Designed miniproteins, single chains, continued (3). Designs and how they scored, part 111

Each design is a single chain, and the fold is of that chain. pLDDT is the mean over its residues in the fold that is shown.

## One batch from the design tools (miniprotein)

Design m11860
Fold by ESMFold2-Fast:
Order: structure tokens, then C-alpha cells, then sequence
Structure m11860 (fold): chain A 77 residues (1-77)
């Protein structure tokens, strides 16, 4: 059914969101550890990781918007 397909799509997106949240948390932990060490090389690596974190956060926002669209669709089914 349409409802069953939409529920499965939402479940898959929620799993991807969980994985993205874990990836962001891991990258933030590594970034903060590198910043704490304070060497020029570690600060440069932290800056590179920080840019990746921002990209992952944008991806997470897009994923959240899709989940909210599916929630609205489920409410109408």
C-alpha cells in the first residue's frame, strides 16, 4: 500500500539520520581533540575536519526536511 511504502521510506531515512548523527559526533570529537593539541599541523587538520562537519550538517538538514515531508504525507494517508 501507499502507507506501507511511505512508512518504509521514513524508516530508512531515520536510519540514515542516526548514522549521520553518529558520524558528525565522531568527527566533532576528533576535531576538538586536534584543537586541544594546538600544534600547527593539528590545527590545520581540525580546520579540514570542521569543513567536513559543516557538509555533513547540511546533508543532515536535507534529510530531516525529507523526513518531515514524509510525516506530512503519512498524516494525509
Amino acid sequence: SELEKTLKEKENLETLRLLLDAAIATEEFIRDRLRAKGTPKNLALAEHIDRRIEELKEKRKELQAKIEELDAKIAQL
Scores: mean pLDDT 90

Design m11861
Fold by ESMFold2-Fast:
Structure m11861 (fold): chain A 61 residues (1-61)
Amino acid sequence: LAYLTVKDMIIVGRQIGLTTLYSYSAGRAARDLGASEEEVLQAARDAGADESEIKAVLEGY
């Protein structure tokens, strides 16, 4: 669940131009779902996240 949530939020954030907000929110959602940092980073990479998006995800986690 957390893997798909993070991946989808990063993709949607890019499509609507709210990249930082959605990346941060993805990290927060993954933590609330009990995902490990490793799982979150893997989901972000698989979604094609750049360095700034990965940083925002980790800040939210």
Scores: mean pLDDT 82

Design m11862
Fold by ESMFold2-Fast:
Structure m11862 (fold): chain A 83 residues (1-83)
Amino acid sequence: SIEEALELKNEGNELFKLGKYDEAIEAYSKAIDILEKLPSSPEKENLLAAIYLNRSAAYEALGKEKEAKVDLAAALYYGAESP
């Protein structure tokens, strides 16, 4: 559900703040998996934009530049602002 994906995004954000980047990526990835199974909607697209942007930042923090760039491109596709 949208609500479950939002909770996982929030969990990932808290893990990110603690410097637990691998765990944050896991939480964000679970949120994306849930959203991908749902029909397209503005709420889904807005959440995907935010989650991909946040997961990109976590990958960048770990030096995973290729994965960070892929997620940034996905975030921009769904309507995130360019950093």
Scores: mean pLDDT 86

Design m11863
Fold by ESMFold2-Fast:
Structure m11863 (fold): chain A 93 residues (1-93)
Amino acid sequence: STAEAVAKLEEIAKKDKKLAIVMEGLRKAVAAPTEEEALEIMAETLRELGYDVTAEQLRAVHNEEEGEAARRARELLEELERELEEIVKELLA
């Protein structure tokens, strides 16, 4: 189940600081009362990881807006997703 998968990822995150930051950020974003607050939490999480992203750029991506800033934010999100997938695979091996 999704809940069991999340709990297992939280245990693994205790051994990896980057994954721990992402999991905490996602948990806070999911609990946020509005999409705007969720986007701000995600932007703060990405900045803690060293990615120069703003909530406005993430909002542009979420709204499927065209533009250089939105494209750059999409590229950074795809790169982060790939890095996290690799970390999870290594920790589960």
Scores: mean pLDDT 73

Design m11864
Fold by ESMFold2-Fast:
Structure m11864 (fold): chain A 100 residues (1-100)
Amino acid sequence: MLPKEEVEKIKIELLKYLQEKVPEIAEVVNSEEADKFNEIGTAIVNIIEKKNIEESLKILKELVGEEVAKLGEQLYNTEDLEKKKEILDQIIELIIKHFK
């Protein structure tokens, strides 16, 4: 297990990375899907922050699909920042594809 301080740094960096990608995702979401997009975004943030993991994975599975939920579980279980970014990029790509 990584030291608590290192875990916190990884969470902050990953949340910044996600925030930089939000405008790209938002461009493909229409106003009627905004609530669904917000629910998905909250679930991803919760997974990054290691909060409400079981509920967050269920939300991803129900709203986007099993593939995104599996990637969310991998994101939770991965300790390496660069691998977490790679998994997050895959999640984002699937979300964009889902809303198109």
Scores: mean pLDDT 82

Design m11865
Fold by ESMFold2-Fast:
Structure m11865 (fold): chain A 70 residues (1-70)
Amino acid sequence: MKPSPSEVAAVFTGVALRMIGLVLEGRPDEAVADFRRAIEEEKDPELRQAILNAGRLVAKDLGLPELPEP
């Protein structure tokens, strides 16, 4: 079973926006924790890649601490 392109986009966008919100609230450790939970709870490899891509984008643009490996 493959996720649809819209599911991939929704997962990416949701993770990115949640992490950005937490960083802007001064809670970057909670942003990293949310990212870790999202990766741990997702079993589909394409959706995991979407989460990883979202986390890397937020880390690059907002100076988050180094993200854990998937």
Scores: mean pLDDT 76

Design m11866
Fold by ESMFold2-Fast:
Structure m11866 (fold): chain A 94 residues (1-94)
Amino acid sequence: MKEEAIKTLEEAIERLAKAADEAEKKGDWNSVIALTLAIAALSISITAIKRGADPKEELKEAAEILRKAAELSEDPEAKETALEVAEELEELAK
C-alpha cells in the first residue's frame, strides 16, 4: 500500500505537470499556479509517506488539495485532470 500510494502520487505529479504546461500555452496562469501548488503539495505527501505518515490520510489530503486546485483553475482540461486525479487518490485511500 505504501509503495502503491507513492507510485500513484508520482504518476499524478506527471499528469498535473503536463496539464500545467498546456494551461501555460493557453495563457491560463490561474490553472498554472493552482496545479503547480498542487504538485508541490503532492511531493510533500510522498516525502511524508516515506517518513512514516499514514498513506491513506496523505492520499485523502492530496485529493482535497486537487479538488481546490480544480476550483481555482479556469482551463476545462486542467479542471478535469485535477478532478480525475483526486477521484483516483480517494479510491486508493478506501
Scores: mean pLDDT 87

Design m11867
Fold by ESMFold2-Fast:
Structure m11867 (fold): chain A 77 residues (1-77)
Amino acid sequence: DEDVKLGEKIFKEKTATDNHAKSLKPYESPYEVLERLIAKGRAAGDEEGAARMERYGPAFVDEQLRKIAEEYKRELE
């Protein structure tokens, strides 16, 4: 919980300041992406999926980012 929050904050700070080139592209926070996905789900008529995203959204996003980071790390090895 606290560790996941800390990791997210560090990732955001590191991503924003790690390379000058990253500041040239719009950065969307994981929560902004979540809000966009909920809106898209509702627009597509997936009320059940949108409701699940609202209920488990932050924890779900944190877990997805964690999985993506792990997968990416494995592909680089």
Scores: mean pLDDT 58

Design m11868
Fold by ESMFold2-Fast:
Structure m11868 (fold): chain A 82 residues (1-82)
Amino acid sequence: MEEIKEAEAQAEAHRQAILDTGRAEQTAVEEARKGAPEDSARLISQVTLQASDTMVAHARQMLEAEKRRNELLSALEKALQE
């Protein structure tokens, strides 16, 4: 039970991290747009790439946590049927 709760919490934490990363990217892009055109283009490219990499990493971790949760739930269901 506790392990299932931990897996669900980890999945939710990574989901929240994806949302937070997207919000931070939006803010950073808006701030970059206020600068000089050359600096804006460079900063926007850098921020977008970093945010994309971060979101992909968290998405992979979220899917792994969800997989672990499902495995633990299946084990619990089997134990209850015995």
Scores: mean pLDDT 81

Design m11869
Fold by ESMFold2-Fast:
Parts: structure tokens; C-alpha cells; sequence
Structure m11869 (fold): chain A 79 residues (1-79)
């Protein structure tokens, strides 16, 4: 079902915004607020951030990609 090869996963990780990832973490109840999730993300190295995304189930990786697209649209239209 959701089983991306390493090359495609690398490409997608590079396109994920920290804001979208923070929104995902907040939505899943990992953090109580997007601000707190963003602060945690700032403590991670690029390698740690990438490893975290890779450790998530494929369904969660897909959700983060969708949130990245939504966040880009919101920024573009001010919604």
C-alpha cells in the first residue's frame, strides 16, 4: 500500500515543511500546540528530523505530505 522506495522517500522528506510537520504532530496529540512542536523540531539535527519522518508509518508520511500542500495553499491565499 504505502511503501515508498528510499529515493522517493528522500525526495518527499526534502519537500516537507516544518510548519506542516508541527501541525501533524499537534493533530496526533504528540504536542499540545504547533508552537511547542516547532520548538522541538528546532532541537533536531537534519539527520534526526529525517530519521523521525522515516520511522513513521506510511499513512502518517502521506498525511504530512497532504498537510505540506495545504500549508502552501494557506500561505499563498492567507487562509
Amino acid sequence: MLNLPEEELERQIRTISDEALAEFLTRKGVFPSKEEALEWLRTLSREEREAYIRSLPGEDQLEIQVLTGIHEIKEGVGL
Scores: mean pLDDT 69

Design m11870
Fold by ESMFold2-Fast:
Formats: C-alpha cells, structure tokens, sequence
Structure m11870 (fold): chain A 77 residues (1-77)
C-alpha cells in the first residue's frame, strides 16, 4: 500500500503546480521570481524523492532538507 500512497501524494503535489506557476507568471521582482521558481523546483525534487524512496517519511525529510538548502542558495545568489 505504500506504493499507492506515494502515487496519490505525487498526484496531489502535481495538482498544486499550476497555482505556483500562476504566481510565478504574476511576479515581476527578480527575487520573488527566484523564490517561486525554486518552489516549483522543490515540488519536482519532492516528487523525485518520493519515487526513489519506498519510505514516504524518509523521502519527505530528504526533500525538505535539500529544498531548504537550495532555497537559501538561490536567494543568496
């Protein structure tokens, strides 16, 4: 059942993507665009980790850690 739960979670995350894309399209400030674009990249990373890791909790922790690190790097750059 873990496979089914992971697939459902991936679908939910993918459904949230259009909302973030709309926000990105509305943004004009470079820093804001970078933050939103990174958010979209974070969703992609989380989906990838969920596909790689059988343990949902482990996948979420790994994705969250990498998302946080990358977000700070992008905003600082």
Amino acid sequence: EQEKKRKELIEELEKARPEAEAALAAATDPAEKAAIAFGLEGVELLVKKLKETEDIEEALKEAEKEILERREAILAA
Scores: mean pLDDT 72

Design m11871
Fold by ESMFold2-Fast:
Structure m11871 (fold): chain A 74 residues (1-74)
Amino acid sequence: YRVTFDVVGSPEKYLEQVKKVIESNGGKIISEEITYLGLGRYRVTIDVSGDIDVEKLEKDIKSLGIPFFSIKPL
């Protein structure tokens, strides 16, 4: 799976929080990337392997205050 989300400021903070919820849902982190989009905006992309509870992962990411994100199969 590829998890992608956009944040304003502190991309490293959100990356670490999302990594923790991915791991708690059975995922293993393959790769991570932060891309600067301009004007203080960043795109965070995390590639994940493993047996993932996608429904719980979606709920956990929303609970972090990240309302707009994508989870796609690789």
Scores: mean pLDDT 81

Design m11872
Fold by ESMFold2-Fast:
Structure m11872 (fold): chain A 59 residues (1-59)
Amino acid sequence: SEMEKKRKKAREIAMEGLKAKGIHITQKDFDEMVKKIVEETGLSEEEAKEIAKQAILEF
């Protein structure tokens, strides 16, 4: 589904950011990841934030 593709892309963006910054991401890094996910996927800020949080926990 289109939503599945958007969520997969969102997770890829989050994981790429984590690989670049490592485990010690700041609140600013987190906010930048969320903003990039929203801009690239069109997901809501709430959903983008949830995906970013889950990616951090799984990393």
Scores: mean pLDDT 80

Design m11873
Fold by ESMFold2-Fast:
Structure m11873 (fold): chain A 75 residues (1-75)
Amino acid sequence: PRQVKLAELTEDQRRKILKAMAEALKKEGSGEFLDLDGNVIGKVDPSLSVEEMEKQIDELLKKRFEEANKRAAAA
């Protein structure tokens, strides 16, 4: 699926977003993180490693993408 622009953009965007969000969460210390729209999706333990925080953020983003995909398919 590397030829599909959406999948490629999603992978690149996810990696950049996960890193940025993990760093931002550590900087804030609150554990609250935002999606691309600036909405609070959930709270992550900022004492975790960047990779662990990325994993938790990735799970929440995955849920959002699945919901968006289901809505698009249902529409």
Scores: mean pLDDT 64

Design m11874
Fold by ESMFold2-Fast:
Structure m11874 (fold): chain A 87 residues (1-87)
Amino acid sequence: MSLEEQKELALREVERALATPGVTPEHLYIVAGVQKANGDEIVAESIAAAARKAEELTNGGPVTPEQRDAVLEAARKKAEEKIKELE
């Protein structure tokens, strides 16, 4: 999997999770843990960044529609930072 494919996968996994009604930061941490177990470190760290942003916005509660763009943006930013660190 290329670095760009890992970024795309991270964003797709976060979007999929955010499409679930009542998604919490804990759910995003679980998704990140699965990707880490699969060896997809950039994917895992990017989703974990989204989880941390969700936790900041919700204090552990469900992510609202208003908050989804900020959570997704955190994943995108972290993926781009990690890709730049490796290149």
Scores: mean pLDDT 83

Design m11875
Fold by ESMFold2-Fast:
Structure m11875 (fold): chain A 109 residues (1-109)
Amino acid sequence: DRLERIRRALIAGLRRQGYPQAVIDALEAGRAIAPDSRARLRQIATQSVLTTVDRGFARRKGDDAKAAALDAKIDALRAQADQVFIDGLQPGKASDEEIVELLELLTLV
């Protein structure tokens, strides 16, 4: 199955990014999360992408202080994503499409 192959590849990526084992275990089990938590993860992913772009510009300009502040912001967003995911865990399983979306969102943080 193409979706299962994509799912395995994305989970392997999250392990390399250093996501906690509790998050990895829940994703491997195909656990559902609350709609509010899913919406919050989309917001965090968007903020992480924008912050990464801003950090890139700060680094190119040699603004070390701003780059360091943006690094700290990215670390805080990653910690928020982990907590939102764990707090949002629900009984039952998500659809394959919902799991792939979750994996994509977590990869962006």
Scores: mean pLDDT 86

Design m11876
Fold by ESMFold2-Fast:
Structure m11876 (fold): chain A 57 residues (1-57)
Amino acid sequence: AEVEYTPEQRKALQELLRLVNRVLEAGATNDQVAEIGRAFAEKGLEEARRLADEIIK
Protein backbone atom coordinates (compact mmCIF):
# COMPACT_ATOMS: atom_id res chain seq x y z
CA ALA A 1 0.00 0.00 0.00
CA GLU A 2 2.93 2.34 0.64
CA VAL A 3 4.54 1.63 -2.74
CA GLU A 4 2.73 3.13 -5.71
CA TYR A 5 4.48 2.64 -9.04
CA THR A 6 3.22 3.33 -12.50
CA PRO A 7 2.90 0.26 -14.77
CA GLU A 8 6.07 1.46 -16.53
CA GLN A 9 8.02 1.69 -13.25
CA ARG A 10 6.84 -1.78 -12.17
CA LYS A 11 7.86 -3.18 -15.56
CA ALA A 12 11.27 -1.50 -15.21
CA LEU A 13 11.79 -3.15 -11.81
CA GLN A 14 10.83 -6.54 -13.28
CA GLU A 15 13.29 -6.00 -16.15
CA LEU A 16 16.00 -5.04 -13.64
CA LEU A 17 15.42 -8.28 -11.72
CA ARG A 18 15.61 -10.23 -14.99
CA LEU A 19 18.87 -8.49 -15.92
CA VAL A 20 20.42 -9.17 -12.50
CA ASN A 21 19.48 -12.86 -12.71
CA ARG A 22 20.90 -13.11 -16.24
CA VAL A 23 24.24 -11.47 -15.37
CA LEU A 24 24.58 -13.70 -12.30
CA GLU A 25 24.03 -16.76 -14.53
CA ALA A 26 26.71 -15.33 -16.87
CA GLY A 27 29.18 -15.19 -13.95
CA ALA A 28 28.92 -11.55 -12.90
CA THR A 29 30.78 -10.49 -9.75
CA ASN A 30 29.09 -8.95 -6.71
CA ASP A 31 30.74 -5.64 -7.64
CA GLN A 32 29.17 -5.75 -11.11
CA VAL A 33 25.72 -6.50 -9.65
CA ALA A 34 26.13 -3.58 -7.21
CA GLU A 35 27.14 -1.32 -10.11
CA ILE A 36 23.98 -2.29 -12.03
CA GLY A 37 21.84 -1.50 -8.98
CA ARG A 38 23.55 1.87 -8.50
CA ALA A 39 23.15 2.71 -12.19
CA PHE A 40 19.43 1.89 -12.00
CA ALA A 41 19.00 4.09 -8.92
CA GLU A 42 20.98 7.03 -10.36
CA LYS A 43 20.30 6.88 -14.11
CA GLY A 44 17.44 4.42 -14.58
CA LEU A 45 16.80 1.17 -16.42
CA GLU A 46 18.55 2.12 -19.67
CA GLU A 47 21.95 2.54 -17.97
CA ALA A 48 21.43 -0.63 -15.89
CA ARG A 49 20.65 -2.53 -19.09
CA ARG A 50 23.76 -1.12 -20.79
CA LEU A 51 26.01 -2.33 -17.95
CA ALA A 52 24.27 -5.73 -17.82
CA ASP A 53 24.73 -6.14 -21.57
CA GLU A 54 28.46 -5.39 -21.26
CA ILE A 55 28.78 -8.04 -18.53
CA ILE A 56 26.84 -10.69 -20.49
CA LYS A 57 28.73 -10.06 -23.72
Scores: mean pLDDT 76

Design m11877
Fold by ESMFold2-Fast:
Order: sequence, then structure tokens, then C-alpha cells
Structure m11877 (fold): chain A 91 residues (1-91)
Amino acid sequence: SSEEEQEERRKRIEELKAKMLAGEISFDEYEVRMLALHLGISEELAREYLEVMRQLSKAGDLKSANELATLLAEDIDKAKKYIEELKKKLG
């Protein structure tokens, strides 16, 4: 990435931190927006990912958690499908 792209991302991250510290957004909303910005994904997908990861952590399912994290980094469409499968298994 260009230095300008990195600086713009840094500014957006600092703005989100400032909003959270000012109480304009919750910590959970901050985590969602940060993940969406970092990975270039929708806030909806970021929210579903974080919720599924929380449930997998509580269940002790480290293998599924690692697989989902890998898919989110490598193949967004497969990650979306895997989230739907995990939601059925966890619900």
C-alpha cells in the first residue's frame, strides 16, 4: 500500500478510538468497525464473525476458530458460508 493509504487508515482508526473514548460508540461497536476497516469487509460480516468466535471460544472449539480466522483472511465467500454452518451447529 502507498504511504497515503496507510496514513488514511491510521486517521480512520484514531477517529474510531476517539469516538469510543468519548462514549459516542460502545467498545463492541468499536471492535466491529475496527475489524471491518482492517479487513475491508462489511460491518455485518465483522459482527457475525466476532459473535461466532466468542461462541467457539466458550465451547473450547479452537480448531473451528482457527479455520474460520484463516478463511476470513483468504476467502471471504467461504468464510461467510462457514459462519452460517457454525451458527447452525452452535444454535
Scores: mean pLDDT 84

Design m11878
Fold by ESMFold2-Fast:
Order: C-alpha cells, then sequence, then structure tokens
Structure m11878 (fold): chain A 84 residues (1-84)
C-alpha cells in the first residue's frame, strides 16, 4: 500500500511536469485514498508530498482544475494536522 501511494505521487509529479493536470489530479486523489488506510507514520511521510502536488496544481488557470486541486490540498492538510 505505501509503495503504491509513493508510485502514484511520483506519477502525479510526472503528469504535472508533462502539463497533464487532469491525470495529476486523478493520481493525487488515488494516492490520498490509499494514504488514509496507512499507519500514522506512513501518513506523516506521504501527506506532505500529496499536499505539495495538490498546491502546485491549485495554481492552474482552469477553474475546475483549481477547485479540485484546492479540495484535495485541504483534505491532505486536514489529515496531516490531525496526525500532528
Amino acid sequence: MAEEARKLIEEARKSVQAGNYDEALKKVREALELVTGLSPEEQRELLPDILDVAIEVSNHPDLDVRIEATALAIQAATLLASLR
């Protein structure tokens, strides 16, 4: 599970570099879903990377992309804050 989440985060980063923001959002969403089932230690490791990708995508000029990216960033930040 943790390895799958790391792979999805790396795929999301590659999608951002390629300008494929829809694919990046899909991969971030999948990674976040997997991370919620992991240990608190693994969540603390992976959530900052998920948050960083979501924040980068949230600066996109497309409003729909921005809304989805912002929602994912808030979800990741909220989960990370709950772990302290």
Scores: mean pLDDT 82

Design m11879
Fold by ESMFold2-Fast:
Structure m11879 (fold): chain A 87 residues (1-87)
Amino acid sequence: SFDTVKTLYKKYLSASPEEKKTLCKSGDLDPVYAAAYLGGCETIKKTIQSDCPSLVITKSPDPMIVAMAGVYGITRNQAKQFCKEFE
C-alpha cells in the first residue's frame, strides 16, 4: 500500500549502513523503488541503486516494475505524490 511505501522509505532514511544492507537484501525496498520509478523521483532511484547495487528490481524491465507496483497496490498518481513529498 502507499502507507507501507512511506513507512519503508522513512525506515530506510533513518537506517544505519548495516540496516540499509539488510533492507536491500530483504526485498523491503522493492515497493519503494517501484514507487520512485513510477513517480519519476530520479534522486531516490539513484540513491537506492547506489546503496543496493544488487537489488533485482533495479535491473528489471519497465513492464515488470509496473506490474510489481500493481502487486504492492501503488498507483501512478500515488507514486507521483511520493516523489513530491520526499524529493
Scores: mean pLDDT 82

Design m11880
Fold by ESMFold2-Fast:
Structure m11880 (fold): chain A 73 residues (1-73)
Amino acid sequence: MDPLVERFLEDVRAYVEKNPNASREEFLATVRTIAASYPAAVQARVDAALAELERQPNLSNEEMLAALERRLS
């Protein structure tokens, strides 16, 4: 796996663990904010994965994290 993608996923995991009651909208906004601190190539991959997740409105934040991990591997 790309080391920058791995670090991005670690940042997202830390957010989910610290914010178990965050809404879906807060999760998606925070994931985008985290991605904005990473290079454009990482941002593009994250944006593509998030677009797919936005089509699945019933996923929990933990399920969205697992889907990001799968799509970015």
Scores: mean pLDDT 82

Design m11881
Fold by ESMFold2-Fast:
Structure m11881 (fold): chain A 78 residues (1-78)
Amino acid sequence: DLEEIAREARELLEKDGAPGLARQVEANIIQAKITKDLKYIDQAKELVESAVKEGMISRETGEKVLALLEKARKLLES
């Protein structure tokens, strides 16, 4: 379920001290669910990758959230 993936991604990012990013990633996953458009998953991936590069979140948190975004992509492609 995309809503469960959005919740898990939000909680991981909030725990790593990035509540603004958490809100943006959750919003993108929910928009992907509503529109069935993969561009929102790609936007969420870019946000997470940039946050890791800037040191805003840990690499470990980034990898876990990116794995959740890949699960979201597969659900939308089904």
Scores: mean pLDDT 87

Design m11882
Fold by ESMFold2-Fast:
Structure m11882 (fold): chain A 107 residues (1-107)
Amino acid sequence: SAEIYKKLLEFEEELIKKYAPEAERLAKELAGDEKGRLLARAELTIEALEEMIKKAKELGADEKLIEALEEAKRIAEKTKELLKAGKVEEALEYYRKALAELSEKFE
């Protein structure tokens, strides 16, 4: 599992590099629409997690790791719904907590 974990971390870094410029581009295009910018970022995060889940399954990762990634995706989807409701601060706090919980699963 150590080799699979390392490959997933490397793939996560690739996804961050891939999606961060697109998120920045959308933020510029949606200048003056804070809610739209944050929603676009949440959508890219969901797409990145879908790619991670697919890669984890292809690599034969542990079932618990796959479950953690699927939970992270559902948390990102809930964050998006909070943003749609205009609850920006609650959405960001919820997402920070979700990332902390995900980190515990990866140690």
Scores: mean pLDDT 77

Design m11883
Fold by ESMFold2-Fast:
Structure m11883 (fold): chain A 60 residues (1-60)
Amino acid sequence: KAKVTIVFKLDGKVIKVEEIESEGGVVTVKVTLPTGEVLEIPVYIPKEDTTITLELPKPA
């Protein structure tokens, strides 16, 4: 399993940094926004340790 660090940004601002384990492929990541909305985000990640930055849309 790879250790993947994901940086979650909301319209350019970092809102959360999480580490997850993955064997590669598509992993669904849950992010709770400051509004209380929960997003389920499919992310393609490699089998090697890496850092991924994701920019989320502004919630309503």
Scores: mean pLDDT 74

Design m11884
Fold by ESMFold2-Fast:
Structure m11884 (fold): chain A 89 residues (1-89)
Amino acid sequence: SPRALLSEEQQKELEEAIPRYRELAARANEGDPEAAAEVLILQARAAILRGEPVERIERELEEAAEELGLPEELRRRVLEELRRAVAAA
C-alpha cells in the first residue's frame, strides 16, 4: 500500500532520489534533452506507483516528448524504461 510505513532504507532511497529529481528538472528547464528524458522516466515511475493506468501514462509521455521535441533515441529510451517499470511493478 502507498500508505504503508517506509523502512529506514526506503526512506533513504527516497531522500536520495529527490535531490537527483530536482537537479534533473533544473537541467531540463535549461534545455538539456537527456535531463528532460530522465525527468519523464521518474514521473512515469511515480505514476505507476500511484496505480495510474499504463495506457494513460504512455499517452502522456508520448505527448510530453513530442512537445519537448525530444530526439527519437531519447523517446525510445523513455518508452523502454516505462515498459521495464511496468514489468517490475
Scores: mean pLDDT 72

Design m11885
Fold by ESMFold2-Fast:
Structure m11885 (fold): chain A 111 residues (1-111)
Amino acid sequence: SSEAEKLLLRTLVLFIAMGGEIHLAIRQTKDEEKKERLEELLDRLNELQKQFLKAADNKDVESMQQTLQQIVEVGQEIIEVVETVDPERAAVLRGLLDALVQTAKELIKTL
């Protein structure tokens, strides 16, 4: 397999891991406003992840860069909300977002 295939698979694993941690944060929050906000942000993140993967499949570097920027913005908003309910899970999400950004940038360089 090419280096690009390995980076794409790693990107997919990181997307799944982030989604899992966010779902756990949604389940544990007792604040209905924060719960609704996290659900809205997770839906937006899922759509951006689909857009990123479509751009990657098409080798559309410009769209990958634009979508990655939006993923970072939404991811940071999710982390800020999670920090107020579960600081330990927010730290895990920061690590996953950082790993995702580095992996996605390396994937873009291979195209």
Scores: mean pLDDT 91

Design m11886
Fold by ESMFold2-Fast:
Formats: sequence, C-alpha cells, structure tokens
Structure m11886 (fold): chain A 62 residues (1-62)
Amino acid sequence: SEMDRIEQQVEELVDQGDYLGALQLVSRAYEDARRRGDKEAEKRAIELLHRVNDRLFAELAA
C-alpha cells in the first residue's frame, strides 16, 4: 500500500540520519491523508511521526 511504501522510505531516511527528510515525508503523508479523509493513513502517519521523534531524541541524547 502507499502507507507501507512511505513507512519503509521513512525508516530508510532515519537509518541514514536524515531526520529532516523523514519528518518532511511524514508531514506530507499526514496532509495527504487528512485531505482524503483517510483516518487509517492519518493514524499511521501520526504513529510514524512519534517513532521518528523518538529516534531523533535518542540521537540527541547520545
């Protein structure tokens, strides 16, 4: 699915240390889901945003 592809790309960006790229992709996915009224994709984008932020804050604490 589209969200599965986005989740994989976000994880790849985070693994590369590209947190800005990951956050931009998640933001776009969230906006697109909101525009379509896709509540499942919206929820998945929010969960993905939390995971990216957790990884970023762990990196900043290291």
Scores: mean pLDDT 86

Design m11887
Fold by ESMFold2-Fast:
Structure m11887 (fold): chain A 55 residues (1-55)
Amino acid sequence: ADETAAAAVAVAKELGADETVIKTAAENARYGAERGMSPERAVAAAESLAKANAL
């Protein structure tokens, strides 16, 4: 769970997301990991969220 959240945070930061978006990505990744989401899926979701916020 924590590893998945850390990966999502790192990706969002690399994409230049706002701190609010980074926090949201971390919470979503943590929530997803508790329900069996893979780290790869959590990272992809964080990328999509950061890109959507950049538009």
Scores: mean pLDDT 74

Design m11888
Fold by ESMFold2-Fast:
Structure m11888 (fold): chain A 68 residues (1-68)
Amino acid sequence: SMKDAVIEGASKYVEAIGYAAKGTVSKTEQERQYYLELAKKYIDEGDKVMKDKLEESKKKKEELEKKK
């Protein structure tokens, strides 16, 4: 459902924030880049979950419209 997608996407974004914070406090450029890359990966995963569920919702709406 859309509600489940929001919760799942939010979970991914929270993980991304955690890694971004670790990147910010990293003492080396290599550690910073490593954590920022992980943060981006989780953002991309969250965005995908949101997009996939919105597309599923649109398909169900189109099926309901065909019943009219």
Scores: mean pLDDT 78

Design m11889
Fold by ESMFold2-Fast:
Structure m11889 (fold): chain A 63 residues (1-63)
Amino acid sequence: MESLELAIEYIKQAAAEKDPKKKSELMAKAVGYTLLMMAELMDDPEKAKEATERYKKALKEAE
C-alpha cells in the first residue's frame, strides 16, 4: 500500500532528522499518511491489522 510505505518512509526520515522543527513536520506527514492508510482499510479489518503491525515495527526500529 502506497500510504503505508509513505508513512514508514516519513517515520524513518523523522528519526534521522536533527532539526526539531523539520522532525515535527516529518512526523506530521507520517501521521497524515497513517490516517490515509487506515481510511483505505476501514472496511477490511484483517488488512488494517497487518498494516498497523508493520507500522508499529517501523516505529520501534526508528528508536
Scores: mean pLDDT 77

Design m11890
Fold by ESMFold2-Fast:
Structure m11890 (fold): chain A 73 residues (1-73)
Amino acid sequence: AIEAYKKALELDPKDEIALRELMKAYVANNQPEEALKVFEEVSITMVTKHGIEPSPETIALGKQIAEQAGLEG
């Protein structure tokens, strides 16, 4: 699943459903740090290469994961 979502985002970085599912999959595997890392990398690619900002829903998911994992600071 994780591999397929990564490939989907490489082909279509606008696929926020794939991004959110990938983030959720990492959290389910107890890897919230990897979920935030992919969120940051994909968000940067969307903005810098495609001029598209992540949706409020995607941003909210990233914030929730960071808060739950204590990865702020």
Scores: mean pLDDT 76

Design m11891
Fold by ESMFold2-Fast:
Structure m11891 (fold): chain A 88 residues (1-88)
Amino acid sequence: MVSAKSDEEFEKLVEKMREVTEEMKERTPNEKMRKYIEEMFELVVKKAEIERNKEPKEKLDEIREKYKKLQEEIKKFGLEEEEKLREK
């Protein structure tokens, strides 16, 4: 579970998640997919910030909807790449 109780712990958590995100991007040759990975990282950080600040559930619902939309876009991109391979 992503949680941080101090500013230093939160910064350290974000830095660690950034390192993992950069490693994932390095393994990903497609620039569009790297952008999606970056956007997912930003949403995860925002969710953790909302949870840390005990903000209303409505804020978490907004992040959840954005994450769901991003996942749908990633799925569509995967299908489009599959289709391109099928055309050749």
Scores: mean pLDDT 75

Design m11892
Fold by ESMFold2-Fast:
Order: C-alpha cells, then structure tokens, then sequence
Structure m11892 (fold): chain A 77 residues (1-77)
C-alpha cells in the first residue's frame, strides 16, 4: 500500500541519517503530503528541503533521493 511504502521510506531515512529529529520532521512532511494530496514531486522537494535544513551529508542525500525516485517510478508503473 502507499501507507506501507511511505512508512518504509521514513524508516530508511532514519537509518541512513541516524537523526531522530530529522526523522520526526520527515514524518510530519509525509503526513501533510497525505492530508493535502501533494504530488510525489512536491513530497520529494519538501524532503530535500528538510535534509538541507538538517545539513545531511551530500552522499546520504543522494542515496535518499535515489530511493525516493525509485519509489516514484514503481508507483507510476
């Protein structure tokens, strides 16, 4: 389901970043995206903004963005 996919994304971001505060912010962003019916592109953009705010290293950002783009491709298929 979409909900299971989004929960998995949140868990993976938490594991990669090892930052609980960032993980909670991502949960809020995901919740807002579902409530406001954001596009996946809008959700990805907001997640990038959060990662920049928390100064996530570029290598970790690239890994997370690649994961998000893969999810987008799977949902579009």
Amino acid sequence: SLEDTLENIILNIGDITENPELTEKIKEVVKESLENKWSLDELIEKIEEVMDEFKVPEEKKKLILEMLKQVKRQLAA
Scores: mean pLDDT 82

Design m11893
Fold by ESMFold2-Fast:
Structure m11893 (fold): chain A 88 residues (1-88)
Amino acid sequence: SPMEGAIKLFRLTALLSEGYISVKIAEKNKDNPEKVKEYIEIARRSIREARELLEELRKQGWITDEQAAKAEELIREVEEKIKEIEKE
């Protein structure tokens, strides 16, 4: 339904925000390994769920190509930040 699409689109933006904020917290707290681990795990979960929602939104036609491209950019940015933090 159109309402379901709208709710899921808002959920996608919330998950993207959670992932982005979580990697930023991890970056700022590199001196605290336990905190880094916790926020990296939050970021990974958020991005995994965001990818699943993005795919559903695309299949249902509930997201524009421009919105989907922007979401994919944010997902990649978070994934790249996770990789950099895990490197050192």
Scores: mean pLDDT 88

Design m11894
Fold by ESMFold2-Fast:
Structure m11894 (fold): chain A 76 residues (1-76)
Amino acid sequence: MADKELAEEGIKELNELAEELKSKTSDPKALLRIGVALGVGQIMVGVALATNLDAEEQREAVEKGKKLIEEAAKEA
């Protein structure tokens, strides 16, 4: 089913996005913000998977995680 696959792919995408954005900045504060946002995003997706939320809510957790990482990078 898509629920577990979405959570696992979401965590993978969060990590890949964070690594990509970290490669584009030399500001230590931006690197820290991206790392924190990645950690928060991974926790949100993991909690959604562990609590058996519906597919829409699991997708929302993945999207919120990606948004946090993107916003952290943009404030560099």
Scores: mean pLDDT 75

